# Designs tried in a protein design run: designed miniproteins, single chains, continued (5). Part 5

Each design is a single chain, and the fold is of that chain. pLDDT is the mean over its residues in the fold that is shown.

## One batch from the design tools (miniprotein)

Design m16141
Fold by ESMFold2-Fast:
Structure m16141 (fold): chain A 68 residues (1-68)
Amino acid sequence: EAEARVPELVAALSSPDPETRLEAAREIGRLGGPVARELATPALQRATRDPDGRVQLAAGQALAAINA
């Protein structure tokens, strides 16, 4: 279920692999909802400063989606 996946995706945002972080940010944005807003918002805010520009963009888009 969506709620069970959110903690796993938040952990994936801390992965050393930028592709893993990118996929996690995108999936959090697609799932949305109150659990994603509560658990993922701080991690996504950190990811907007990620050294990979693709991860930065995906994190910003995910934040916009979950707070819409």
Scores: mean pLDDT 81

Design m16142
Fold by ESMFold2-Fast:
Structure m16142 (fold): chain A 64 residues (1-64)
Amino acid sequence: GELERRLAERAAGLLEKKLSMKYPDAKIEIKEVGDTRYVITVTLGNETKEFTIDGRELLEKLLS
């Protein structure tokens, strides 16, 4: 529902903030793909890493 989507967006924002603090020189992109799945792209110089995380797992990880 709308509440679950909103909470997942909030969790994604918190993760983005945490990653930005850890890698201040990195470009961080978070994209929602499909049903509440997120692809997180971190680019630092010429190095790029991609992480895929489910919105439900993201919520559980941040709320635990």
Scores: mean pLDDT 72

Design m16143
Fold by ESMFold2-Fast:
Structure m16143 (fold): chain A 68 residues (1-68)
Amino acid sequence: GSKLSSITQKVSSLVSPDNVANLSSLVSKALTLNTDEELIESLEQMLSSTKDAINDFLESSSETLKLS
């Protein structure tokens, strides 16, 4: 369904080389700044949003595959 397609695109975007490189850069910067709390909060928010998106994808995929 359209919901599965949307979630799949979102997950694929998150694991793209560009997004991985940007995340790696942000983590490296946080380590270099020796615990910039603002950067750590941003990373936590991003991880929370990513977890929700992945969970939605898994649930949608399971439902769609079982119904096909």
Scores: mean pLDDT 62

Design m16144
Fold by ESMFold2-Fast:
Structure m16144 (fold): chain A 71 residues (1-71)
Amino acid sequence: LSQEEALALLRERLAAERDPARRAALHGVIKSLQESLEAALAALRRGLASAQRNGDEALATWLEELIAELE
């Protein structure tokens, strides 16, 4: 995806998202993406590692799906 396409996708998901952990992740990624797509992907991968360490399988699966959409 281009930076603009990724930003549009993330903003759309943020508008529909109700879960506070997912909303926080989306806000962080949008901020990183304003600098670069590479920075946004790095932030998502760090979030995925944290979710895996904390045993949050639902958040980990959601982050894996979001990373795949942006790659």
Scores: mean pLDDT 81

Design m16145
Fold by ESMFold2-Fast:
Structure m16145 (fold): chain A 97 residues (1-97)
Amino acid sequence: SETGETIRRTIEYAWENFEKLSPLTLGGVGEMARSAVEAGLLSEEDKPFALEVSEKGIEVYKQKAGENLQKVVDEASKAVLELSRAVQEVVDRKEQE
């Protein structure tokens, strides 16, 4: 689906730019990846990759912030929405030539 593809591309972008993204953004991508797997938005073949990005992204944020998981999840979800919109704008511009 279009939603699943956009999520997959956002996860891939974050993985490729892992060293450049803030711990908050990485936590947000990690939460999005986990939620996408739970919601069945990703193909079975993409699930292991999404779960790895989830684990590593959330771990980086937890190590830097020293916060509990609930607070990490809440703040990360907001950061993921912003990143997803930015990625979608780039995708849309490419499709329009």
Scores: mean pLDDT 76

Design m16146
Fold by ESMFold2-Fast:
Structure m16146 (fold): chain A 93 residues (1-93)
Amino acid sequence: DKEKELKEKIEEKKKELLKLNNEILELLDEKDKEGHNVAEIMREITEKNKELHEKNHELLKLKKEGKVSLEEILKHYEELIKALKEEKEEIKK
């Protein structure tokens, strides 16, 4: 069943994306607790964010081959943007 295989690949990519999001959130929490090496932590966050964008691009490609809603992909991206905006607001305070 080709449709089942495609759904499994999409779910796998979603899990990878969730793992990367959690890693970024852990780094953001670490940055807030540590006054030293903030630049290094931000560099690591930037690298993880690039990987996240690459995985999102792969998920978009799978969507073109399957029946996954574009709205689901956009929702994951919106959640990431929200987390980054919350960090930016804390830095400005």
Scores: mean pLDDT 68

Design m16147
Fold by ESMFold2-Fast:
Structure m16147 (fold): chain A 70 residues (1-70)
Amino acid sequence: MPVLVTESDVETVYEALLKVITPQDALAVINEITFRFARGESKVDVAEAMRKVGISDETIDKVVKLLEEK
């Protein structure tokens, strides 16, 4: 299932990213998510944002699983 997040979820997403990827890559993902909110999206698919910044599908699956458990 896609994990759709709102602006209030950004800190939770950042914490999940830091458990799996580097702070530099995590910041790149958060920047993509916040850019999508700035473009008028009310909810952002975390997997699509991660894929856009070049994160591997294996790593995306690990982050998505952490977010689904919350």
Scores: mean pLDDT 82

Design m16148
Fold by ESMFold2-Fast:
Structure m16148 (fold): chain A 88 residues (1-88)
Amino acid sequence: ARAEQLVKEGLELVREGAYLLGEHALLGNEAFPPTPEHLEGVRLVRRGLELLREAVPPERWGEMMERAYEVAKEAVAERKEEEAKAAA
């Protein structure tokens, strides 16, 4: 269904944006530096959240934000693992 596609696309964008932001994705917008990579990460996360907002009714937004936060945490962990592998 259309809503399922919006959720998939929105969560994918949140994951990609969080990966680019790294740990800054979990600290909020005020905490990250104004670099091109971080600005792109913010754009992707915001676009993803807009798609998620279109996909769910307001009463389900809290549950969707919890899912998005979990996806972001996983992406940040993935980036840390990749950085550790690159340093080895």
Scores: mean pLDDT 76

Design m16149
Fold by ESMFold2-Fast:
Structure m16149 (fold): chain A 80 residues (1-80)
Amino acid sequence: SVLEKAKELWLEAVEEFDKIIEETRNNPSISIEEFKERLEKVIEEFVKKLKEAGVPEEVIEAAKKHFLESIEREIEKLKK
């Protein structure tokens, strides 16, 4: 089903997001700007895959908002 595919893609995006966060914590050479760009790329790919899977636009927008808010929170943590 479309919902099952959306859930699968969500879990993949969360895993990729977590890996980037962990890599940034362990590598002081990664700038805040590079970190943000890497996370935005994950969101971009996730949104593209959701559209290709036929997920409703309202669901895609809600998921995108969630990840964008998560980026803002993670950037604030790195500034401390």
Scores: mean pLDDT 82

Design m16150
Fold by ESMFold2-Fast:
Structure m16150 (fold): chain A 66 residues (1-66)
Amino acid sequence: MEEARELARKLLEEILKETGIVTKEDVERIVKEVSERTGLSEEEAKKIVIEEIEELLREDPSAKAA
């Protein structure tokens, strides 16, 4: 679980650094990558990714999700 959260956070931060926004398509790609790399189900990976997005939005009001 720790590896999945770290990977999701890293991928989200890379997208925000490049574009300033995380789109639904970005979320789907990250969920698939986290699932494939960690062995978690897509449902479990999606929960982790959504939690990381919520934390980013809570900590930094300039970050956007769409």
Scores: mean pLDDT 75

Design m16151
Fold by ESMFold2-Fast:
Structure m16151 (fold): chain A 92 residues (1-92)
Amino acid sequence: KARELLEEAHRAVGAIQAEAAARVAAAPSEREALEVLLEAARRAREVAEEFLRRAEEELPESPEKEELLELLERTRREAEEAVKELEARLAA
């Protein structure tokens, strides 16, 4: 069901964010913290893209599928923006 797929996606993204937060807290410099955040953002984008593909292929057309796809597209867009912002900060 769409809800199970959404819950799985949230757990995957949450795990990435928790690991990144711990690594950022332990980072010896701002640059290293930004590098950790960039890798986390790239992983979150890839997870969102994977779950978007799975939702399209595994779920029948329904309002629940539409809501899930909208949420996953939002997550992908937010991760993509984070990647761009972090890449710009690291390039400066």
Scores: mean pLDDT 82

Design m16152
Fold by ESMFold2-Fast:
Structure m16152 (fold): chain A 100 residues (1-100)
Amino acid sequence: SEILKAVSLFLAMVGEIESIVLAAKQGDEKAAEAALEALREVLEELVELTNDEKVKEIAERILELAEKIAKSKDEKEIEKLTEEISELLTELIKLVNEKL
């Protein structure tokens, strides 16, 4: 089921974003880089599954914000960027549900 695959990919995305946030707050650059690579792979699989230009655009923006979190030393900036990713995830879930 493509719907079940999409749900699994969204759960993986949330997990990797949380891992990036935690690693950034702890100053663990190696853990942040590993979680970023995992997030990239999950986003690429979601883009392939949907074959949709808007899904690709949102995925690229999520990755850009996650990369900024991974490099941030500012707790307030990390919180703001995480909130922006949360909004994009909500939009992405809605769009994927409409395409599947």
Scores: mean pLDDT 87

Design m16153
Fold by ESMFold2-Fast:
Structure m16153 (fold): chain A 79 residues (1-79)
Amino acid sequence: SEAYYQRGYELARKGIEVYGGKKTAEMVLKDVEEFLKNKSTFSEEEQEKAKAFLKGALEAIAELYPEYKEQMEEALKKL
């Protein structure tokens, strides 16, 4: 799942460049909640890919915007 982690990481970096840190953080947190709400509709393989992607995105935001680190870490614990 390293490829999906890297995709999530890079997508969050691009989101920050386009939308800024706050809006990108809000969008990724929403994506985490939507994934958790619909988790049972995915196969185990699809869940692991989605988790890897979301972890990459959350970690990118936490690294680049320390002010959102705590929120990103709490979302990571849910995955």
Scores: mean pLDDT 86

Design m16154
Fold by ESMFold2-Fast:
Structure m16154 (fold): chain A 62 residues (1-62)
Amino acid sequence: SDAARIEALLAEARRLLTEHLLTHYSEEEAQKLLDRSMAALRQLALVDPRFVEMAVRDLREA
């Protein structure tokens, strides 16, 4: 379903962002930044899930 696909993309974004943030920040700081970034991605998914697909692709290319 569409909801399941969006949840999978958000989970992948969370994993990629967590790995990147832990390279530069403490675990506590990384968790706070991750929460804010994930909230923004969830809002974008409500507008158009393609924005989340593009974000995941960009994170993988970085």
Scores: mean pLDDT 84

Design m16155
Fold by ESMFold2-Fast:
Structure m16155 (fold): chain A 55 residues (1-55)
Amino acid sequence: MAEEARERALAAPTREEKIRVLQEFANKLLETHSLDETSALVAEIAEEALGADNR
């Protein structure tokens, strides 16, 4: 009950927590030097962030 609400809050992060998540993704991108993997990751992150506005 109350714990489910807490888990839901963790699943739907606040603006501050979104910044932390973005920092983690940035760190992974810096560690990933493979062009193919970087391109695929950037494309998916951009698609989720933009919500595929060009549909």
Scores: mean pLDDT 62

Design m16156
Fold by ESMFold2-Fast:
Structure m16156 (fold): chain A 87 residues (1-87)
Amino acid sequence: SAALEAAIREAARYAAEVDLQALLDEHPILNKASEEQKQELYDVIFRGYLAVGTALAAGDEEAARRALEQGARDILEKAKELEKEVK
């Protein structure tokens, strides 16, 4: 339903905001990144949570597990990329 999809997106947005702030606090060098670069990191985190939430809502536990694993890799890769760009 459209309401369920909206709820999943809203949950993903809040989770992404929390995780982005945690990454900025844990890795102070990322605070040198531009707002555009921070938005890129946010977008990667958001897409990860959106993919997991969508798979869970569909009852596809295997897809949810794979989305969680891929999301974690994508976040780590983007954070490392940004750290190199701001040094």
Scores: mean pLDDT 88

Design m16157
Fold by ESMFold2-Fast:
Structure m16157 (fold): chain A 69 residues (1-69)
Amino acid sequence: SDDYAELGRRYAYRGDNAGTATAVAEAGVLYGSPEALKLAVMALMHTNMGDAESAAKFAEEGARLAEEA
């Protein structure tokens, strides 16, 4: 869980929202966190819409929840 949360934070910091969303989604699947999965989906949706700021915010929250799982 720490590894995925750290990876998510690094991708978010670099502005790689797709990488961050992938790391969060994998953490949600592995640790059974439905909230982390929801946030990964929201990050991907906002990335697709070109809203990088909202996408990063959702990805960071998802990584935080994955770390707590």
Scores: mean pLDDT 64

Design m16158
Fold by ESMFold2-Fast:
Structure m16158 (fold): chain A 64 residues (1-64)
Amino acid sequence: MASSEEIKEVRDFFMELLARFEAGEITPEEFIEEVKKYAETLNKESQEILNEMTEMYMNVYKAS
């Protein structure tokens, strides 16, 4: 399992990027691209967590 510290860093990154996206600073495509770039710096477990968070949010965004 990823450490609690790594999970916190992934969450903090995601929340910061999400705030920029919701503020209209970046497009949905740029948001996904930034997530992918950050994921490449992480171990596989942290990448899966980040990808799941991204998919959950994007599914909600597309639904409403």
Scores: mean pLDDT 75

Design m16159
Fold by ESMFold2-Fast:
Order: C-alpha cells, then sequence, then structure tokens
Structure m16159 (fold): chain A 73 residues (1-73)
C-alpha cells in the first residue's frame, strides 16, 4: 500500500515533468504513451489508498499544480 502511494506520486511527478518538457519544446512521444498506459493502473491504486494517503496526495497535487501554474505565467 505504501509502495502504491509512492508509485502514484511518482506518476504525478512524471506527468508534471512531461508537461514542463512540452512547454520547453522537448516532447518525448514514447514517455507520453507510457504514462497513458499507466493511467488505468493508477486509478486502481487510488482506490486502495487510505484516507490519510488520499489527503496527502491531494495536498501534493495542489502544490505541484501551483508550481506548474507559476511556470506558465
Amino acid sequence: EEEDFEKVKKYLDEGFELQRDMLAGNLDPERLRELSKKADEIVEMLKKLTPEQQKELRDYIEKKQAEFDELVK
């Protein structure tokens, strides 16, 4: 379960890094395809997270989204 939580966070990190790379003109189509394939697996992992892990994940997403929003201003 802790490993599933870390995998979800890693997936989010890879997603945000891919978005940053795309903004810089460094699109990797293989990386985009791999992330898309992992989406269904990540959804199943989310269902298994504890309420505390879900809260931590939401806080993490909000932080990462705010960092991304600052980047595109």
Scores: mean pLDDT 74

Design m16160
Fold by ESMFold2-Fast:
Structure m16160 (fold): chain A 108 residues (1-108)
Amino acid sequence: SSDDEAFAKLRALWEEFLDVLVEVIKELRALGQDDLAAELEKIAGHGHLQLTAAIAQRDVDEAIAILRQTGDQLVAALRRHHAPQDLIQRMEDARAKLDAQLDAIQAA
């Protein structure tokens, strides 16, 4: 169904976004920013649980809202803690790509 295709795309987009996040967290830990890395892991973990619940309930709009909110919270945490600008930019680029692809799913 079109909903099953939407959920498959949402899962793939979340996995692509997490791949970028995992590398950012790895670099933060290498820089000794373990507290910020742990905060990002907690935000992503909460987002993952909420996304899983929305998909189980077959709520595409809620799943999209959760992905947008989680991306925004991750970028906000990096900015609030004055993370290196290259890591902030990498997460902003990943969020922008995610948001654009979520817009395409909503337009379909």
Scores: mean pLDDT 91

Design m16161
Fold by ESMFold2-Fast:
Structure m16161 (fold): chain A 100 residues (1-100)
Amino acid sequence: TRVRVLARVKGENAGRAAEAGAQAMLDAGATRVTVLTSTGNVAVGTTPAEAREAAEKGAGESIRIQLTADVPDEQAEAALRAGREAMEREGGEVLGGSIF
């Protein structure tokens, strides 16, 4: 199953939000996390530290961050919730989340 979280984040919080979201999704059972930013930065199969770096590049004042995770079906809802809550904790405004 694939899980997606989209958040708007102040640039200064972008790295922390991406790192926390990716870590939370991995902790909830995600096997792979991909980061895509509104500035066009992409990091596939990232560690949380790599997700942080990708989000920090060119963040400016505000950025949209999309986290997409590959997750076993049984953990999909938990990974979505964990990623969303982690990004919100780091100052992200969650715009949406989906399971595919």
Scores: mean pLDDT 85

Design m16162
Fold by ESMFold2-Fast:
Structure m16162 (fold): chain A 85 residues (1-85)
Amino acid sequence: AAAADRQELLLLMSEAGKLVYEARKALRDGNYEKAREYVEKAKEIIEQLRKLVETGSVPESDKEAALNAAKIIEDSVKAIEKKVE
């Protein structure tokens, strides 16, 4: 369980980061519709990550690192959303 939860946490962090990267790329290309789609997907992944941190069996240090990464991604999502409005 613990090892599976840690692996899932790392995958969610990686996926959210990739979605933010794709959203920024879409924004640079002037594709605001795709940018919105990618940030909405990133929000869903961050919600899953926060739930896993709260309910999963991972060390406290891994939880802190994941929550810090989530905050950075959330801040990036908000910045992108402001530019597509």
Scores: mean pLDDT 83

Design m16163
Fold by ESMFold2-Fast:
Structure m16163 (fold): chain A 70 residues (1-70)
Amino acid sequence: SEKDKLKKEIMEIVEQILDLAQKYSGLSEAERQETLKFVEEKASKMSVEELKEAKKLYELNLENAKKLIE
């Protein structure tokens, strides 16, 4: 479904943000797993419109994070 696709895309973006945080900011594996679980649970309760907006915000956060390491 569109909702499942958006949720998957959001989780892939969040994983990339957390990978950068582990590499450059010392985020622990436990904190990474807790954050992924929290985002997945929250996203599962969202509408398609809310997921589209959330995806835009996470994409912006990832873009900004990448700029900080260049």
Scores: mean pLDDT 86

Design m16164
Fold by ESMFold2-Fast:
Structure m16164 (fold): chain A 80 residues (1-80)
Amino acid sequence: SATDEELLKIIEKELEEGVISKEDLIEALRKNGIEVDEELSDEELLEVLREAVEEGKIRPVDVETELGVLKLKRAVEKVL
């Protein structure tokens, strides 16, 4: 199983490679109870994610779960 640091690196890489959008990460953070400004840069959003994990407010696995749900919803919405 992936460690918290390994999961954070996966999220960072997915954002860098465009597998997830900035809007996906914002929504995943908000669904995990983290209020975040939509005007933040990618680097600032990743820092918010890292701080929330370090403070024990969220787990990286819960963020990855929400990102997976958002990816699935977008795929379904494109077909409908």
Scores: mean pLDDT 82

Design m16165
Fold by ESMFold2-Fast:
Structure m16165 (fold): chain A 68 residues (1-68)
Amino acid sequence: MKVTIELPLDTSNPSLAAAKIVAAMLSGELRKDGLWLSKILSEEVKGNNVVITGEAVEGLSVAEAADA
């Protein structure tokens, strides 16, 4: 499934550098819901935020994550 996250754009960081941070955070957030980030599809700057769209798969529940 596609998932999207927005974070404030840091003026000192280019959108690409911010996108890498957002991708790491997105991966962490998805794991809380038993989802895993498969890949990053796009990153965009919208207003004062960086918008990252990724592809996530439902793979591991909390129990399965503990076994992995």
Scores: mean pLDDT 62

Design m16166
Fold by ESMFold2-Fast:
Structure m16166 (fold): chain A 57 residues (1-57)
Amino acid sequence: GEELAAQVLEAFSDWPMEVVVAFVERELAEAKASSDPAVQARIPEMEAALALLRGRV
């Protein structure tokens, strides 16, 4: 959610928002392809973060 979006923005402060969004989209796609339950448990937070980041583009 919000904390993950803030962490991504802090880590990529010098990057265009479109690049940041594309990065999170790839991470989310990899998480969805994972068979690891711990990785899959992060999907809702990543989707919420991606929605917040897209709202700023």
Scores: mean pLDDT 77

Design m16167
Fold by ESMFold2-Fast:
Structure m16167 (fold): chain A 67 residues (1-67)
Amino acid sequence: MDPLLRRAAEAEREAVEKTDPSNPKVQKALQDLRRAVLDYLSGQPGARERLEKAVEDLEKVIEEEKK
């Protein structure tokens, strides 16, 4: 598996396990991540950098919104 896609999958899994799925910040970060993954898989210009940022943003939200 692509290391960046694996990191994205791990971040999504952590969000599901450690945060409230009804939290609007978590929902937004997950939506942003899923869009970035789709852009990355379709080979869009700048998609790698956007995916790296989306993973970082989700990881930060998980740290802030842990239950």
Scores: mean pLDDT 82

Design m16168
Fold by ESMFold2-Fast:
Structure m16168 (fold): chain A 73 residues (1-73)
Amino acid sequence: AKVYIFVADPSLLEQARALAEFYASQGAEVTLKEVEDVEKALEEYKKENPDALTHVEKIGGKPVLGIAYLPAK
């Protein structure tokens, strides 16, 4: 499986790294990417990878963390 983690809030980088390490420990190929707009990054990724499952975490109504999970073929 491939997992992309998008982070817009620098204060969440440590949590995002811990999440990346968790997915990597489960055998996933993980990419952690800092972005300005999480929703846009996820939309662009899903457009290129329509089978991807996406999740967005919001703080104060603003998207701060996004995850795109592409299952193994």
Scores: mean pLDDT 80

Design m16169
Fold by ESMFold2-Fast:
Structure m16169 (fold): chain A 92 residues (1-92)
Amino acid sequence: MRELVERYALLAHRLYVNKDFAAMEALVAEVAAQAPEDPERVRAVTLGMQLGVLMAIEGVSEEEIRELVRGSSLEELEEKTRELAKRVVAKQ
């Protein structure tokens, strides 16, 4: 599970930094199509994508994302993602 969060967080971070929103939309559609078959995988992938985009907006590096994911539980990552989302919304 944690490896999926890391993989998709780094992918989403790169796509956001490169402004490749078409590839991001395609990735979101692919993940949504898998939701009925593997909800736990979709949960981890969705968490990763959300974390990656939010950390890209905040200017956090790929290495800091790796350290955070490796040092945190899924529940801790979900909470940190929620707090990052609040911070991003407050700035916009």
Scores: mean pLDDT 78

Design m16170
Fold by ESMFold2-Fast:
Structure m16170 (fold): chain A 86 residues (1-86)
Amino acid sequence: LEEEYREFAVKLLDEAIKLADTLSDDEQAEVTPYIIQAIIALRDGNPLEAAIWAAKALAKVYELQGDTEKAEHYRKLAEELSRLLS
């Protein structure tokens, strides 16, 4: 399952980075900490934690874009993934 979470984390992270590039510099500054945490987790061999941070990054991007439905979706995803760490 480590392989599946790594692939999933990379997918979410790539999407978050792509979408963040469409935001203003000030809005990007709000998303960047989540992206950095996802990159660190992925490099440290913690793909589940990376997926959680990437999902949080996507939730923030969609929140800033005004897409409330997608923001809620990724926020819930991050919460569900966080429960798997227990």
Scores: mean pLDDT 85

Design m16171
Fold by ESMFold2-Fast:
Structure m16171 (fold): chain A 70 residues (1-70)
Amino acid sequence: AAAARAAEDTARIRALLDAAVAAGLISEEEARRQYERYAAVARAAADAGYVITDVALDAEGRVVLTVAPA
């Protein structure tokens, strides 16, 4: 289901951001803002019939999502 995929994708995004905070790459406040933004993106992607194949951070500590059709 799209909701289940979105929940797993938002959990991956949260884990990545938490790890980045623990490593000193970004602040907790920045991680919270990115989580809110990219959790919404993950939900929209799942609803549109896409799956998130990868979750990464760029050199500036911004979440990068790779998506493919389901």
Scores: mean pLDDT 81

Design m16172
Fold by ESMFold2-Fast:
Structure m16172 (fold): chain A 85 residues (1-85)
Amino acid sequence: SKEKLEEGLKKLEEGLKAKDYKLYEEGRRLIMESPAASPELKQRILVQIYTGRVLREIGDAIDENMTEEELKERIKEIEERIKAE
């Protein structure tokens, strides 16, 4: 769900920063279980080619009133912007 994605992104970011691989794996797992996470984000998490910048922007974009559909579109927009950079 949306809550799983938000928690997953936060744990992934903190785990990467602290080199806490257990926290990183917990965050990764939550993102993979979330239907709000795009297939592109999940693929990049699997191959670890995306950095904390993408994850940070997605985390900052999550709003309590946002639907899962709106969140998926927001994730796609962020990924496309960063890919073009």
Scores: mean pLDDT 71

Design m16173
Fold by ESMFold2-Fast:
Structure m16173 (fold): chain A 77 residues (1-77)
Amino acid sequence: SHMAEADRLADEAIALIPDPEKQAKVRELFDGLRAALEAGDWVTANKLEKELFDLLSDIPEAREKALEAVRHYRRAA
């Protein structure tokens, strides 16, 4: 399912982050993004997506997996 694929890609993105505090924040942003998409709150979803990609701007491999995860989350919603 798109949800299972998104969760897998999100976990893979988080695993690429060296800083545990940043890992926790990124997990929080993925959880918030999923909840916003499920609620149909596109404004919040778009803001959380921008925060997520900004936090990952210095880790290109994590950012790319996060982009794939977000695409699958949006498709699951």
Scores: mean pLDDT 87

Design m16174
Fold by ESMFold2-Fast:
Structure m16174 (fold): chain A 62 residues (1-62)
Amino acid sequence: MEKLREQLEKERERLKEQIKRAAEESMPGVAEVARAVARTVSEEARKEMLEVAERVLKEYEK
């Protein structure tokens, strides 16, 4: 049952990497902004993803 949470965390890291690469390649000036946003959003996104994972796990345990 941990696989769903692990999968969501991998998706988050993948999206974070993709956003970082896009920011650096498209607009060098955005690199610092992307870094600050990633720190803030990543923490909030992680909490939300964990909440969603717990909700889904409850459904599967039925």
Scores: mean pLDDT 64

Design m16175
Fold by ESMFold2-Fast:
Structure m16175 (fold): chain A 100 residues (1-100)
Amino acid sequence: NPVEELIRKAAEAARAGQRGVLYEIDVPDSLTLFELRELALRHGLFITVRGGEDSDTLELLLTYRDDGHTIALAKLRYPASKYSDEEIQELIEFSLELLK
C-alpha cells in the first residue's frame, strides 16, 4: 500500500527531526478518510485539512506535533467525489482541535 509506505516514511522523518512537506501522494479511491486518519494515528501522525486546490480535490496534510508546533510532512490529495460533507466536517473539527 503506497499510502501506508508514505505514512511510515513520514513518521521516520518526524523521529529524525525533519521538517517541511517531503512527500506527496494521491489517495486511492479504495481508502476512506476514516481509514486514512486511523492509519496515520497508528504511526503517531495526524491528518489535517488545508483546503482544496480546486473543486475536484481536497488537500490533506500529514502532520505531527513538536514542542507546541504543528509540522507538515506530507501532502495528500483526496478526490472530491470520494468524500461526504460529514466526513469533511469531522476532519475540520479534528484539525482545529490539533491546532489548539
Scores: mean pLDDT 71

Design m16176
Fold by ESMFold2-Fast:
Structure m16176 (fold): chain A 66 residues (1-66)
Amino acid sequence: MAPIKMYEEGDKIVVEVDVDALAEKYGITPEQVREAVRRAFEAAGFKLKEERTEGDRTILVYEAEK
């Protein structure tokens, strides 16, 4: 069970994050986990297209602008 799963879907990158599991593992808040993930992908030139929660997972859909 990986707390982060990342895969490509056409022109999009889908990132599935178990925010609560990562927060518990690293001793940080769920908000800090979300912020770290957002900053990493934004710095890499990806634009956040969608954010949703399914069960214990936060699903972030990014679109490559380059």
Scores: mean pLDDT 76

